# Designed miniproteins, single chains, continued (5): the designs that were tried, part 106

Each design is a single chain, and the fold is of that chain. pLDDT is the mean over its residues in the fold that is shown.

## One batch from the design tools (miniprotein)

Design m19925
Fold by ESMFold2-Fast:
Structure m19925 (fold): chain A 70 residues (1-70)
Amino acid sequence: MEPPVDPAAREQAALDIARRLREKFPGKEPTLDEVIEVAREVAAEYEKQGRPDLARAARRMIENLEKQKK
């Protein structure tokens, strides 16, 4: 059983990832690989900022996206 991620942290991570995708790929639909790359960047930034719950939420999203590649 996976430990639950705080719903607020998950929503914040999703918003931050979506915002960065729009800034990095304006007018382009990002590929699954590009979404995973941005999510990894956001997770690393949260960890550097000392926000482990947000970093965990972003990493959980990366794991779910990587499962979709199969």
Scores: mean pLDDT 79

Design m19926
Fold by ESMFold2-Fast:
Structure m19926 (fold): chain A 80 residues (1-80)
Amino acid sequence: SRARALLEEADRLAREAARAAAAGDYKRAAELMRRAAELAAEGVRLLAEAGELSEEEAERIIERARGLAEKMEELAREAE
């Protein structure tokens, strides 16, 4: 499904972001995490539309993903 493909790609990007952060490359981690959060948001919205996830659960997941991306951007700015 489209939702599954989006969530799998988001997970892949999030793992790459974690590796970049572990290496001290917070700028790369922020870029990857921002993309992961966007794809995760699309994927969970599709799951909510299909009735596989509540709208409240989808919104909580999206908020948490965006929070992680914002934190990585903050770390990237501090590392400059």
Scores: mean pLDDT 83

Design m19927
Fold by ESMFold2-Fast:
Structure m19927 (fold): chain A 55 residues (1-55)
Amino acid sequence: MKEEIKKVKEETLAKVRELEARIAQSTDPAEQQKLRDEANELVLEAQKKIEELYK
């Protein structure tokens, strides 16, 4: 369980960093907004998974 929580956190951080890099390279404000929304959804999903693992 503890290693699973660490894995979720590390995977989420890596994906968020990838999205941040895409936002920096994007010239389309609509695309930047979609990438920010995707990053926010990843964080919320990670929090939900962590809560379920602590249950």
Scores: mean pLDDT 80

Design m19928
Fold by ESMFold2-Fast:
Structure m19928 (fold): chain A 65 residues (1-65)
Amino acid sequence: NEELYEKFKEKVGEVLEKKKASIEDADEVFNLLKEKDFEGVIEYLREKGLVSEEELKELEKLLEE
């Protein structure tokens, strides 16, 4: 679903900007998004501490909608 993908991508972008993610971290996340590896995106953000637990749950919910 393109609409869900756009919402997910927008939310991820906001999270990266809010947390002042490095160019390297942003590039890796956007590469995973391009491959539609949404689980990989969530895992990367969690492991790098770029999302709160609340934001993580919101991203997971978007993938289920």
Scores: mean pLDDT 78

Design m19929
Fold by ESMFold2-Fast:
Structure m19929 (fold): chain A 80 residues (1-80)
Amino acid sequence: SPEAQAEALLEQLEGLVDQLEEATARGDRERMEALLREMGLLHDQLVALSQTLSPEQVARFGERLVELWRRAIAAVDRAR
């Protein structure tokens, strides 16, 4: 279902954010760039899926997505 696909994409994004936080802590700029690109692609897939979700699901998944990007931005800022 689109809901199950959105959950799976969010789980993948969470794993990428964990990896990004590790890469930024190590100063691994090449890995950071690769992870941010992969996160962007998963984000685009989630946005496409949002057209098939209920407003309640969009709000719930959107809140999780915003928190994941907040963590990613904070990690990148700390590395700079």
Scores: mean pLDDT 88

Design m19930
Fold by ESMFold2-Fast:
Structure m19930 (fold): chain A 91 residues (1-91)
Amino acid sequence: SKSEAVRYITAANIAIVGAEYALSLGDLETARRDLQVAIDLAEKAYEKAKGDPELRKLVAEVYRQIADVAERGGFTDLAERARKLAEEAEK
């Protein structure tokens, strides 16, 4: 459902903000945890966004934001995962 997709996108964005804040404090453990939560929420958003091209593009944007934050934190594994998920969401 569109409403559920939007709620999961919003929750994922909140988790991304949490990860950026944790990185600003040098708290790598919390940053990694928040990024993993953001990926899980974005995956749920993607499942609810299937069939809506506009929502899929928003999910892809969320994944790209996760990848950028993960890269800045040195979480190469999460950055690579998020980039692959962004490419899949745009198909």
Scores: mean pLDDT 90

Design m19931
Fold by ESMFold2-Fast:
Order: structure tokens, then C-alpha cells, then sequence
Structure m19931 (fold): chain A 124 residues (1-124)
């Protein structure tokens, strides 16, 4: 169960579908209304949903040439300058990102000293 001590980070790519973007926006709104902090980490060229803008606290773009674990770590260190969180939940908005996020999560967790988990968009 998600709590106000969790940071939920949506991760998008250029392959992200309009249906997935709509679901992301609906979830971002629900999480925001529950007082849960929401971040967005988008790959360069990923589509942006205007509907999410009022519900995200942090947004960052990353290069596909950058190791995903480095992009996530840099993003989370930025968020840590303004907000305290005890756990991170990474959410692949494009399901093709799932294996890469599952591989990156334990490395990021070790680097930031906070538990990092991956949850599917449909599990939220």
C-alpha cells in the first residue's frame, strides 16, 4: 500500500501509448489527492500529457544514451533536495521499460540508500 512517505516516479519513452499516458494522468491525480509525491522521468522525445502537469512535483528528461540507473539516480538526488521520502516506486508507463527498470532499481537503491521498487502501471 502506498503512503505519503513514498515517491512514485512515472517513466516514459517515445513508444508510450496514448492509453498509457491517460492512465498515468489518472493515477497521478489520484496519488496527488492522497498526498503522495509524484515525479515524471521522460526519455528525450517521449510524449507529454498536459493533464499530469498539475499533479507532478518534479519532471526531468533523460537521454537514451545515458545509463538508466544514472538518469534515475540524478533525478532522485534532485528530488531529495526538496522532499523527504523513504521509498521510491518506479512505474514504467511504456511496458517495454519494465526489464530495464527492474535491472536499474537495485543499483539505484544502493546508490541513494533508499528502497527502490518497480510496479506495473496496471498494479496501481
Amino acid sequence: MLTKKDLVVFVTSPGTSEEALKRMAELAKELHEKGIKVGLLGEEGAPYSDEIRDYIKFGMEYSPDMPLEDAITDFLELVKTEYDFERVVLVPVDPSLLPALEAAAPKVSERIGIPVEVARLEEL
Scores: mean pLDDT 82

Design m19932
Fold by ESMFold2-Fast:
Structure m19932 (fold): chain A 74 residues (1-74)
Amino acid sequence: MERAEELEKKGEEAYKKGDYIKAATYFWQAGDVYYLKGDREKAAHYYRKAAEYFKKANLPGIADIFEKRAEELE
């Protein structure tokens, strides 16, 4: 099975537990896996999810970095 799918599931579980930093980190890792596979559209999608959860964690600086990464892939 694809490693990215496991990371997505871990991100959702972390979010359900209220751990926004872990959720953001798992979605960031999923984005990296898709980027390395050449799937820029999915990479951008997961980088935006990471940015959203970093904002929820009150880390707007790192959230902005991932927002820009997603924009560069579109």
Scores: mean pLDDT 83

Design m19933
Fold by ESMFold2-Fast:
Structure m19933 (fold): chain A 92 residues (1-92)
Amino acid sequence: SELEKKREEIAKLAGEAGEKAGASQEFRDKVKEMILAEDLITQSDYALEAWTLAQQEGPLARRVLVGAARAVQLKDNPEEAKKAVEEVLESL
């Protein structure tokens, strides 16, 4: 679906934001999996793992996670979800 394609694009942008923030590959992978997760339990598990990593990796990683979490909240409004991640990427 169009929403699935947009989620993949948003996950890629979140990964790029994590890379620019100097975050670990593990953090970037957890954030992308959180965005792409199809069920709430899997999504929550990845979110908790990403949050734990962000606490250790610093404020820029936490900003990336906040942007990605907003995108997840806005998943039914893909352009707004994408904007949330793009704003973080641009601010890094």
Scores: mean pLDDT 85

Design m19934
Fold by ESMFold2-Fast:
Structure m19934 (fold): chain A 91 residues (1-91)
Amino acid sequence: SEERVLLLSNLYLISVSAELFVAERLLEKGTKENLELAEKNLRRARELLEKIKELIPKLPEEEKKKIEEKVKELEKRLEELEKRLRELKAA
């Protein structure tokens, strides 16, 4: 149902936010082990964002724009953290 798709999309959005929050804290610590853990969190965040994108066409019309804006914000944050990870690994 459209209601189930909306619920799943919101649960995945919460999960992406949590993965990005943990990754940012791991990147701040900057140890090799923490960078490896951050990479795994960022990979899971990317996989969850792709799942949300697959659900967007199935969302109620009123909710599509709201979910798309949240996805766009989280994708921007993910890309910023992935860039930081690459820079820290190169240092």
Scores: mean pLDDT 89

Design m19935
Fold by ESMFold2-Fast:
Structure m19935 (fold): chain A 55 residues (1-55)
Amino acid sequence: SPEDEIVAQLREAAELFGWTPEEFIASLRDVLAQTTDPVTKAALERAIAWAEERA
């Protein structure tokens, strides 16, 4: 699904750039605050939850 693809890309980006969970969460929350698309919003919320488990 498009949502699953976005989540996979966000996780890959975190691994690639070596962000800490805290840095990744902060970045995603900034993007989420400006996001209106429901699919992208759901994907960002899932990526944040994934990172919060690791913080």
Scores: mean pLDDT 82

Design m19936
Fold by ESMFold2-Fast:
Structure m19936 (fold): chain A 72 residues (1-72)
Amino acid sequence: MVTAIGLGRGGAAGAGSAGAEAEKVGVGTDQLTPTRGIAVVEAKESGEYVGEGTEGGAEAARKAGQAILDAL
């Protein structure tokens, strides 16, 4: 896990696009978390299964956070 240096910038610029990506990742992790209970470690691993790639998954997760912020 590590640096979230593009979190606000990337999502702010592509809020609409990020929203679509966040929904895809969010749905995967959201469905897994309630079935297994709730665990930040599980959420991270689920992201890798859905995104298939730690760097790709991390970027998608950042976009997910920004999409939520933009929706607010």
Scores: mean pLDDT 43

Design m19937
Fold by ESMFold2-Fast:
Structure m19937 (fold): chain A 60 residues (1-60)
Amino acid sequence: LSPRARQARADLEAVVEAMNEYNKWLKENPEEREKLSGIEIWKKIADLMDEKVAERRAAA
């Protein structure tokens, strides 16, 4: 794979990990789902994605 393709794959894996972590957080904090607006939920997901992507890039 080209370096670009490898990075894209790693970024995709980071997104999947972020979604899994968000789902785990929802199971542990079901009451928080009712408190967050749609925008706040998406911001939380985006922050997790950025975190996981940064972790993957730092590990490379």
Scores: mean pLDDT 73

Design m19938
Fold by ESMFold2-Fast:
Formats: C-alpha cells, structure tokens, sequence
Structure m19938 (fold): chain A 76 residues (1-76)
C-alpha cells in the first residue's frame, strides 16, 4: 500500500475529525503540519510513502499524545 502527500494528509485529517471537531483554521494549520510530518517520513523524497514507512508514520500518528501535540501546534 502507498500514499502520496495529499492522500496521507486527507486520511489523517479524516481520522482526527472522527475524534474531534476542527475549525477551518485548525484544519488548514494541521494540513501544513501533516505535510511537514510526511516529508520527515519520505526519506527518499519521491513524494510517496510505501510499506514500512507508511506503517511507521500511521503508527506514530495514532498515538494520543502525537495527535494532541499536532492540534496544539495548529493553534499557534
């Protein structure tokens, strides 16, 4: 399975919105933060996360503390 940047960002935003209501401003800020997160895991810079890279990124983002930190960052 593979995800490009837009697919990854949209998927993670949908998961966050299932757990918490987001304002349009918070969604925009989170979108930018998630693009930065994608770039951190996209080590080869090809614009796609595959296999273990994708699973590692999704696992990190599924942790409650990580989602809380991203939301706090989006509010700054």
Amino acid sequence: MSMDEDEFVDWVLAEIERRAALSPAERAALRELLRAVFAQFDVDGDGVLTGEELETALSALSKPNTLAALLAGARR
Scores: mean pLDDT 72

Design m19939
Fold by ESMFold2-Fast:
Structure m19939 (fold): chain A 71 residues (1-71)
Amino acid sequence: TAEELEKKGEELKESDPERAGELYLQAAGLYARAGDFEKAAELLLKAGEAYRKAGKPVLSEHLFEAAEALR
């Protein structure tokens, strides 16, 4: 579920930020498909922070912009 992906991302955000970003992004996609754009935006922000920690600033910035577009 989206909630399980978010929880797994939280568990990995310090030890494996790239994997955490992937899991947050997957969760964001599931929330968006369910029509929960507010929650999807929150997960995109978390994914952006995770990818920034993983050394992927361009991807991080694109994810922050995507979150802003969702509100």
Scores: mean pLDDT 84

Design m19940
Fold by ESMFold2-Fast:
Structure m19940 (fold): chain A 97 residues (1-97)
Amino acid sequence: MTEAERLALAASFAAAVGITLLNMGRYDEAIEAFETAAELVKRAAEIASGPARQLFDEAAKLFEKAVEYARQGNVDEAIKYAKEAIRKLNEALDALR
């Protein structure tokens, strides 16, 4: 497993925790989880190359949108963007093959 794969998997786990926390009404903790996911994905992008780097950059932006909507208390949009970010993470992981 590469370092980029490890960072991406950690980000996916943080994002899943964030979604669970949003569903529990724990918004501050959910925001922290999504910010952690965005930071881990940005680190993965720095060490990745080619198509995987672009997909990690897109995933980071989607996690940042999830943070914005979570800060507004818009749970549905926050979850939507977090799920889209996880999808882009999976595409990036496939591109690392």
Scores: mean pLDDT 88

Design m19941
Fold by ESMFold2-Fast:
Structure m19941 (fold): chain A 91 residues (1-91)
Amino acid sequence: KEELIKKAEEYIEKAKEAEKKGNLEEATLYYLKAGQYYYEAGELEKALEAVEKALKLDPSNRAAWAARAYLYKEMGEEEKAKAILEAARAA
């Protein structure tokens, strides 16, 4: 699991660099990659934080909305998962 957490941390740093350069699409993708690695490592809270950062940069990103809903469901927060899916449909 150390390797997965290391990869997630590397993608967080890449995302921050992309944000500083104004490359918001690239930053969004790096945050989503970090979320993927945190999820595989079992770090659900950190995975959620990464996905939420991606959504702040691109609120229209359907993959990020789906990932956020799925993470809340995995964490047992069914009501939050449902609310996110409904919000994504309304957007």
Scores: mean pLDDT 78

Design m19942
Fold by ESMFold2-Fast:
Structure m19942 (fold): chain A 95 residues (1-95)
Amino acid sequence: DREFAKRLLRKAIELLERAKEAAKQGDLERAKRLVEAAGKLGAEAARLLGDEDSAKRIEELTKKAVEALEQGDIEKALEYIDKMIELAKELLEKA
């Protein structure tokens, strides 16, 4: 369902924006939970749209963002989160 995939992508983008704010405020555990939730929704949406390559890319970016947050590398985490937002927006526009 294309409309369901679009809803998942919009929710993923919302969660990723919240994750950026949490990371900037030093709430790395909240940022991590939001990134993991958004990554799951984004990958599911990509698969519903038949885009397995984008699903795998979202999963890889999610892992890298989480690893950066666990290391306290906020700048790197924000870069990976921004890439996840960009990819989710691209999928939403293509859908």
Scores: mean pLDDT 91

Design m19943
Fold by ESMFold2-Fast:
Structure m19943 (fold): chain A 89 residues (1-89)
Amino acid sequence: SSMDVVNESLAAEAELTEERLKELTEEAVRLAKEGKLSEATAILSAMKLLAGSVAAASEALGDTETAERLRELLREGEARYEAAVKEAE
């Protein structure tokens, strides 16, 4: 069905999103430690949009486990970013 295709596509997107969030977190932390706060903040904004959109779509289709996993990865990334910003100040 069309819904099965959407669900399969979203599951693949969620898996890619998890890996991308990990990559973006490392980059944001690196930039923050280098004092490049404008660039680091831009990456954090991209992470929020990416994780938020995919998590919301997953939850809307009944995949609450994937939505919570993405939200947790974002929270961990934000915490690491905030710690790096504080360390750079």
Scores: mean pLDDT 84

Design m19944
Fold by ESMFold2-Fast:
Formats: C-alpha cells, sequence, structure tokens
Structure m19944 (fold): chain A 81 residues (1-81)
C-alpha cells in the first residue's frame, strides 16, 4: 500500500521539529551514521518536492524546510569532521 501524498506531507510536517533537533546534533554522531541520516533527510526532501509538483498544499514549504534542515546537518557534520 502506498501512502497518499497528503498524508506523507502532513507526517513530514509533524516530524520537522525532531529533524531540526537531529540536525543540531549531527556533529555528535559517528561519520557513517551522520552521512546516512543526512541522506535520509535529503530523500524526504525529494519526496516533499515531488508532492509539491503534484499540487499538494503545503508541500513546497515542507520541502524547503527539509532542505534547510539537510544543509544545517551537513554544516554541523563538516564542522565536526
Amino acid sequence: SMASFEETVRALEAALPALEELAERMGELPESEAAARIAAINILAIAAEYAASQGIEGAAEVAERLREIAREAERRAEEAA
């Protein structure tokens, strides 16, 4: 069963605070775990970007926030390396 785009976007929106907290702590993780989590956030951003292309309300904002979270996570990991 495939989740609906609307349900996926709402789930991602609800997860944003936890992902922001995760990004702030990215430099504290082992390099391989940090890389995997950053990759996962970027995959979530791609999913939200695709939902935005399909006209799902709020998806563009969620996608932009996920990309900002991914960039912050990358910055934190690079500074710790």
Scores: mean pLDDT 85

Design m19946
Fold by ESMFold2-Fast:
Parts: C-alpha cells; structure tokens; sequence
Structure m19946 (fold): chain A 60 residues (1-60)
C-alpha cells in the first residue's frame, strides 16, 4: 500500500476531495485531520496516478 498526504486551507475542498477518493477508489483508506487528508491506496499504477492527479488539483 502507498500513502499520500494532501494539505489544503479550505475545509470544503478537503471534504470534496475525500468524497471523490472514496467514490472512485472504494478500497482506499481516507483520514481527514485539520487541513490535511491522508490517503492510503493499493500499489497499483491506476490508484497512484489518480491520487497524484488529485494532489495537483487540490494544491491550489
């Protein structure tokens, strides 16, 4: 499994991000704490690529 951390100053974006990950990657483990979301996904290229793209999208 691979773990990713995404930080955002906007709580509504954080919630939206968590919902998108759960919806697209039901096997992913998502934890939200403060302004940070921690995502653990299988070591598959598809899951890793999806989370990497979301990191870029929610980095702004």
Amino acid sequence: MKTFTITTDDVRRLIALALRIIGELPEAKVTVSGGTITVTVPDTPEAIAYVEELKKEFDS
Scores: mean pLDDT 75

Design m19947
Fold by ESMFold2-Fast:
Structure m19947 (fold): chain A 85 residues (1-85)
Amino acid sequence: SKEAIELLKKGRQAFEEGNYDEAIELFEKAVKIAEENKDYVTLAAAYRHLAEVYEAMGQTDKAEEYRKKADESLNLAKKRAEELR
């Protein structure tokens, strides 16, 4: 989804500026839109970025949870790509 991709760009900008709370909000919005559209590539990217923010905040366990969610979403993206061939 174009909207989810734009939210990822805004979230990355907020993260680079040190606005971790804004970055989390933007990435969580991207997660919801990507899930609704079954856009598992964008979903995996959103989860990876959430993991990066939580790692920067010192919340290592939560960062690890989001990395696992990103890997799961990437596996779903691979399966979907095979179905669209």
Scores: mean pLDDT 87

Design m19948
Fold by ESMFold2-Fast:
Structure m19948 (fold): chain A 86 residues (1-86)
Amino acid sequence: KARELLSKGAGLLKQGKYEEAAKYFEDAISIEPTATAYFLLGVAYYKLGEYEKAIEYFRKAVEMDPSLRPQAEPLIKEAEEKLKEK
């Protein structure tokens, strides 16, 4: 179930297993797309240095649930600054 996959992914994220966490969040989204799942997928990609993907998933999360904007906005701005360094 989607909630169980999100919980497993969050545990992997805490362990620094970002690639595995991303797969769990992607599986959760394929079952039930939620703002929380997109936000967590954005966090996983941010930790992996995949800043373009992170920004896209954070924006998707905020579009689904605008209450996530305060959490997502600083991460989007930091990811955008990381992209300017290239």
Scores: mean pLDDT 85

Design m19949
Fold by ESMFold2-Fast:
Structure m19949 (fold): chain A 71 residues (1-71)
Amino acid sequence: MSKVEELLKKINEFQKKAEDYEKRLEEAVSRNTPEAVREAARAFGELDKARYEINKLKKELEQIVQEEKER
C-alpha cells in the first residue's frame, strides 16, 4: 500500500509542522510585546494552513482505504 504509506507520511509531516507552529504560537502569546503579537499572527496563519492540508490528506486516505477494502 505505497499510496496509503505516502499519505500517512505526509499527514505525519504536516502534524509535526502543526505542533511546531502551535508551540511557536504558545511561546509568542506568553510574551507581552508587539513583536510577539506579530509572531503569534504568523504562526496562527501557518497552523491554519497545516490543519487544512492534514484534513485534505485524511480525506484522500479514507477514500483509498475504502476502495481497497471494497476490492
Scores: mean pLDDT 78

Design m19950
Fold by ESMFold2-Fast:
Structure m19950 (fold): chain A 63 residues (1-63)
Amino acid sequence: SHMERLKKDFDLRIRVEVEKIAKEKGLSEEEKRILYELMKRIETGDLTEEDLKDIEERLKKLK
């Protein structure tokens, strides 16, 4: 369906944007993975409070 195509296109765009941001901001491979995981969980609607705290802690530790 059109919606399914948009979701797949959105996932691909997330991956491209994460790589772009990583190059621009000098993100590590781990930071890129964290950003992608966050964006993916937002897309699937499977974002829990624990997931948010985990992502925040991991980003802070990579500082």
Scores: mean pLDDT 70

Design m19951
Fold by ESMFold2-Fast:
Structure m19951 (fold): chain A 53 residues (1-53)
Amino acid sequence: MKELEEVAKRAADLYLEGKIDEAQELMQRAVKGLSLEEAQKLTELALRYANEK
């Protein structure tokens, strides 16, 4: 889902900006409406984007 990828990118961007609390809050709010599979994919995408340099 493209929405999960965009959320993951925003969370990674917030992390790189040093806004750790905002990134964590964004991720927590996003996963509350997701299935287990979608939540797992979101976490994987966020880690992938944060690690891609």
Scores: mean pLDDT 75

Design m19952
Fold by ESMFold2-Fast:
Structure m19952 (fold): chain A 70 residues (1-70)
Amino acid sequence: MEHLRKGEEAYKAGKYEEAIKHFEKAIEEEENLSREQQIRAYILAAAAYEQLGKLDEAREYAEKAGELLR
């Protein structure tokens, strides 16, 4: 869970680009994440993309989180 934690820390610090890199790495290693952790990574990545004004990417990640929520 190192990348999920580092992503959350970067997000809290307002380092949205750094947060996204960590969340993307966490998602690449999603076999090591619970469903709840996967949802969190997608939601926070979407929020970080939104803060950067990258609305298309924000929507893509939010939709993936929605698929996991059912």
Scores: mean pLDDT 81

Design m19953
Fold by ESMFold2-Fast:
Structure m19953 (fold): chain A 62 residues (1-62)
Amino acid sequence: MPVLARAVKDFEAKTPLELSIKKGDLLEVLEEVGPHWWVVRNLKTGEVGFVPKEVLEELARR
């Protein structure tokens, strides 16, 4: 079941694998990679990358 999340904070990518996001962006969680990082797709831009899970809020999981 796809997990939807919302950015609760801005995040700026520091590497090519990371994704920059803005507070309020809606994201699809593709994979949970360890305790600190999620691979997400930004639903507005279609871009995919790693984001710290601490800047995301889960909206739906079922």
Scores: mean pLDDT 80

Design m19954
Fold by ESMFold2-Fast:
Structure m19954 (fold): chain A 57 residues (1-57)
Amino acid sequence: LTPEQQAKVVKLANKLREALEAGDTEAFEKYRQELAEIVGPEAADRVEAAIRDLLGL
């Protein structure tokens, strides 16, 4: 990943965390899809799993 893509991934991961904490399914799906477009679906799944683990979900 380029440094620009890495920064965008970090930003999207933070937005996913906020959406999960708020229970905002629509925002979660939007940011999840944007993340998958950058890193692919498998890596996006790992990021989601890491966020859920951090939140105790």
Scores: mean pLDDT 81

Design m19955
Fold by ESMFold2-Fast:
Structure m19955 (fold): chain A 56 residues (1-56)
Amino acid sequence: VKEIAEELVQAIVDKDLDKAVELFLKLMETENVEPSVFDDRGELGKELAKRVEEKL
């Protein structure tokens, strides 16, 4: 879990949305995190939440 969270942060820093979405979906399966958590994190957060919801 901690390893996934660290990779997710790195993907966000690198603006790799595809990798961030994949890691977020994996994190949701293990931690029950909601896509709305990223909704208020500016433009990047909204894009991430949108792509996660499209895969659900």
Scores: mean pLDDT 64

Design m19956
Fold by ESMFold2-Fast:
Structure m19956 (fold): chain A 51 residues (1-51)
Amino acid sequence: GEEITSPLNGKKFKIHKANGKYYVIDLSTKSIVGGPFESEEEAREYALNYV
């Protein structure tokens, strides 16, 4: 999946696709912190605004 670095706090996330939905994974904890989302764009927006 795509890796994203938050501009707000420098946290790194991975967007993971499963069963047609998208999830946000915190790469520091290896846990799902967001989802399911309908689109990759929604997952990306969530990751960019995660604090």
Scores: mean pLDDT 79

Design m19957
Fold by ESMFold2-Fast:
Structure m19957 (fold): chain A 76 residues (1-76)
Amino acid sequence: MEREREIMIKALASQLALARNPELAEAFVKENEAALREAEAAGDWEKAAEIAVEGVKKLLGEEAVEAAIEEARAAL
């Protein structure tokens, strides 16, 4: 449960951050699509969530990621 919950929190946090910055969503996909596709094809959802969080961190900064994670924890 804990591992799956943390994966969901990271996934939701990255989605929330990108939803607030839709102009950056295309850049995120272009930079991270290949790595995300490989992780998803392997069924490695933990790696996919980590790639998503790191991608958002590079575009929006660490503070934006921390805020999104806090919001995701409150929502889940």
Scores: mean pLDDT 79

Design m19958
Fold by ESMFold2-Fast:
Structure m19958 (fold): chain A 71 residues (1-71)
Amino acid sequence: KDKLRKKILELIGEILRIIGELIDLDRKIEEAKKKGDEETLKKLEEEKKKLEEERERLLEEMRELEKKIQE
């Protein structure tokens, strides 16, 4: 039980880090839009997509572990 709780806390920490990175990326995307830097915008949007996919994967892993704790 304790090992599973520690793993969930670790995943929560990783998810929070990704959320912070996504907030920073959204700020950078807005700056790139204001500057008309289409190449930087494209790269930032691609990076955002990868982080969103990683966040979803970690959220699913956390849900799996939470179910195991209830059993």
Scores: mean pLDDT 81

Design m19959
Fold by ESMFold2-Fast:
Structure m19959 (fold): chain A 55 residues (1-55)
Amino acid sequence: EVLEEVKKLLERIRSATDPAEIRQLAQEVAKLMSKLTPEQQEEVALAFDEAREKR
């Protein structure tokens, strides 16, 4: 399931410390988001924003 893959990538972003790695993972998330429904895209965007702000 694409949503499950995106959630795993978000967890990797949350634990990553290298800015280059974080950007690469964010690009992978963006690519997968195009395959998600609008509802799922909103959920992912909120989770990504929270992960970024809590760092």
Scores: mean pLDDT 73

Design m19960
Fold by ESMFold2-Fast:
Structure m19960 (fold): chain A 88 residues (1-88)
Amino acid sequence: MLSKAELEEAIDRFEESLEALEKEVQELVKQKGSLDEKTKQTYLDGLARGEQELAQLDKQAAGYPELQARIAELRKRLAALREKLESL
C-alpha cells in the first residue's frame, strides 16, 4: 500500500492531469463548438479510468481525512467535466 507521502504525490499528479484535461476540453469547445462522437467517447473513457484510480486512492487514504477530502473534490470535478462533455 502507498505511504501518506506517496498518496499525496499521486493526488497532486492526478489534480495536475485533470486541470490540463479541463483546459484542453475548454479549448476544444471554443475552437470546434462541438465534439464528434468518437472524440467525446475517448474523453469519457478517460474519465471512467480516472474514477477508478480515485476510488483506489480513496481506499488507500482511509485514516487520512484531509486526503479523502481532496479526492472527493477531484471526483466532483470529474463529474462536472463529464456533464460538460455529454452536453457537447
Scores: mean pLDDT 82

Design m19961
Fold by ESMFold2-Fast:
Structure m19961 (fold): chain A 60 residues (1-60)
Amino acid sequence: AAAKKLEEAKEAGKKVLEEIEDPEAKESLEALFEHMLSQGVIPSEEDLKDMAEEIKKALE
């Protein structure tokens, strides 16, 4: 169950990262995502999309 949720989270994260055109924004979101996973926090796809939007806005 936990392994399946982790794989699903990685797939969701990959999809969100593909939507980011700026490589610095991709690295920032990827680092945050990996950090959250290391803390046992599995972000939802919506949470990842919200974080991506905030990063894009910050880099605008």
Scores: mean pLDDT 73

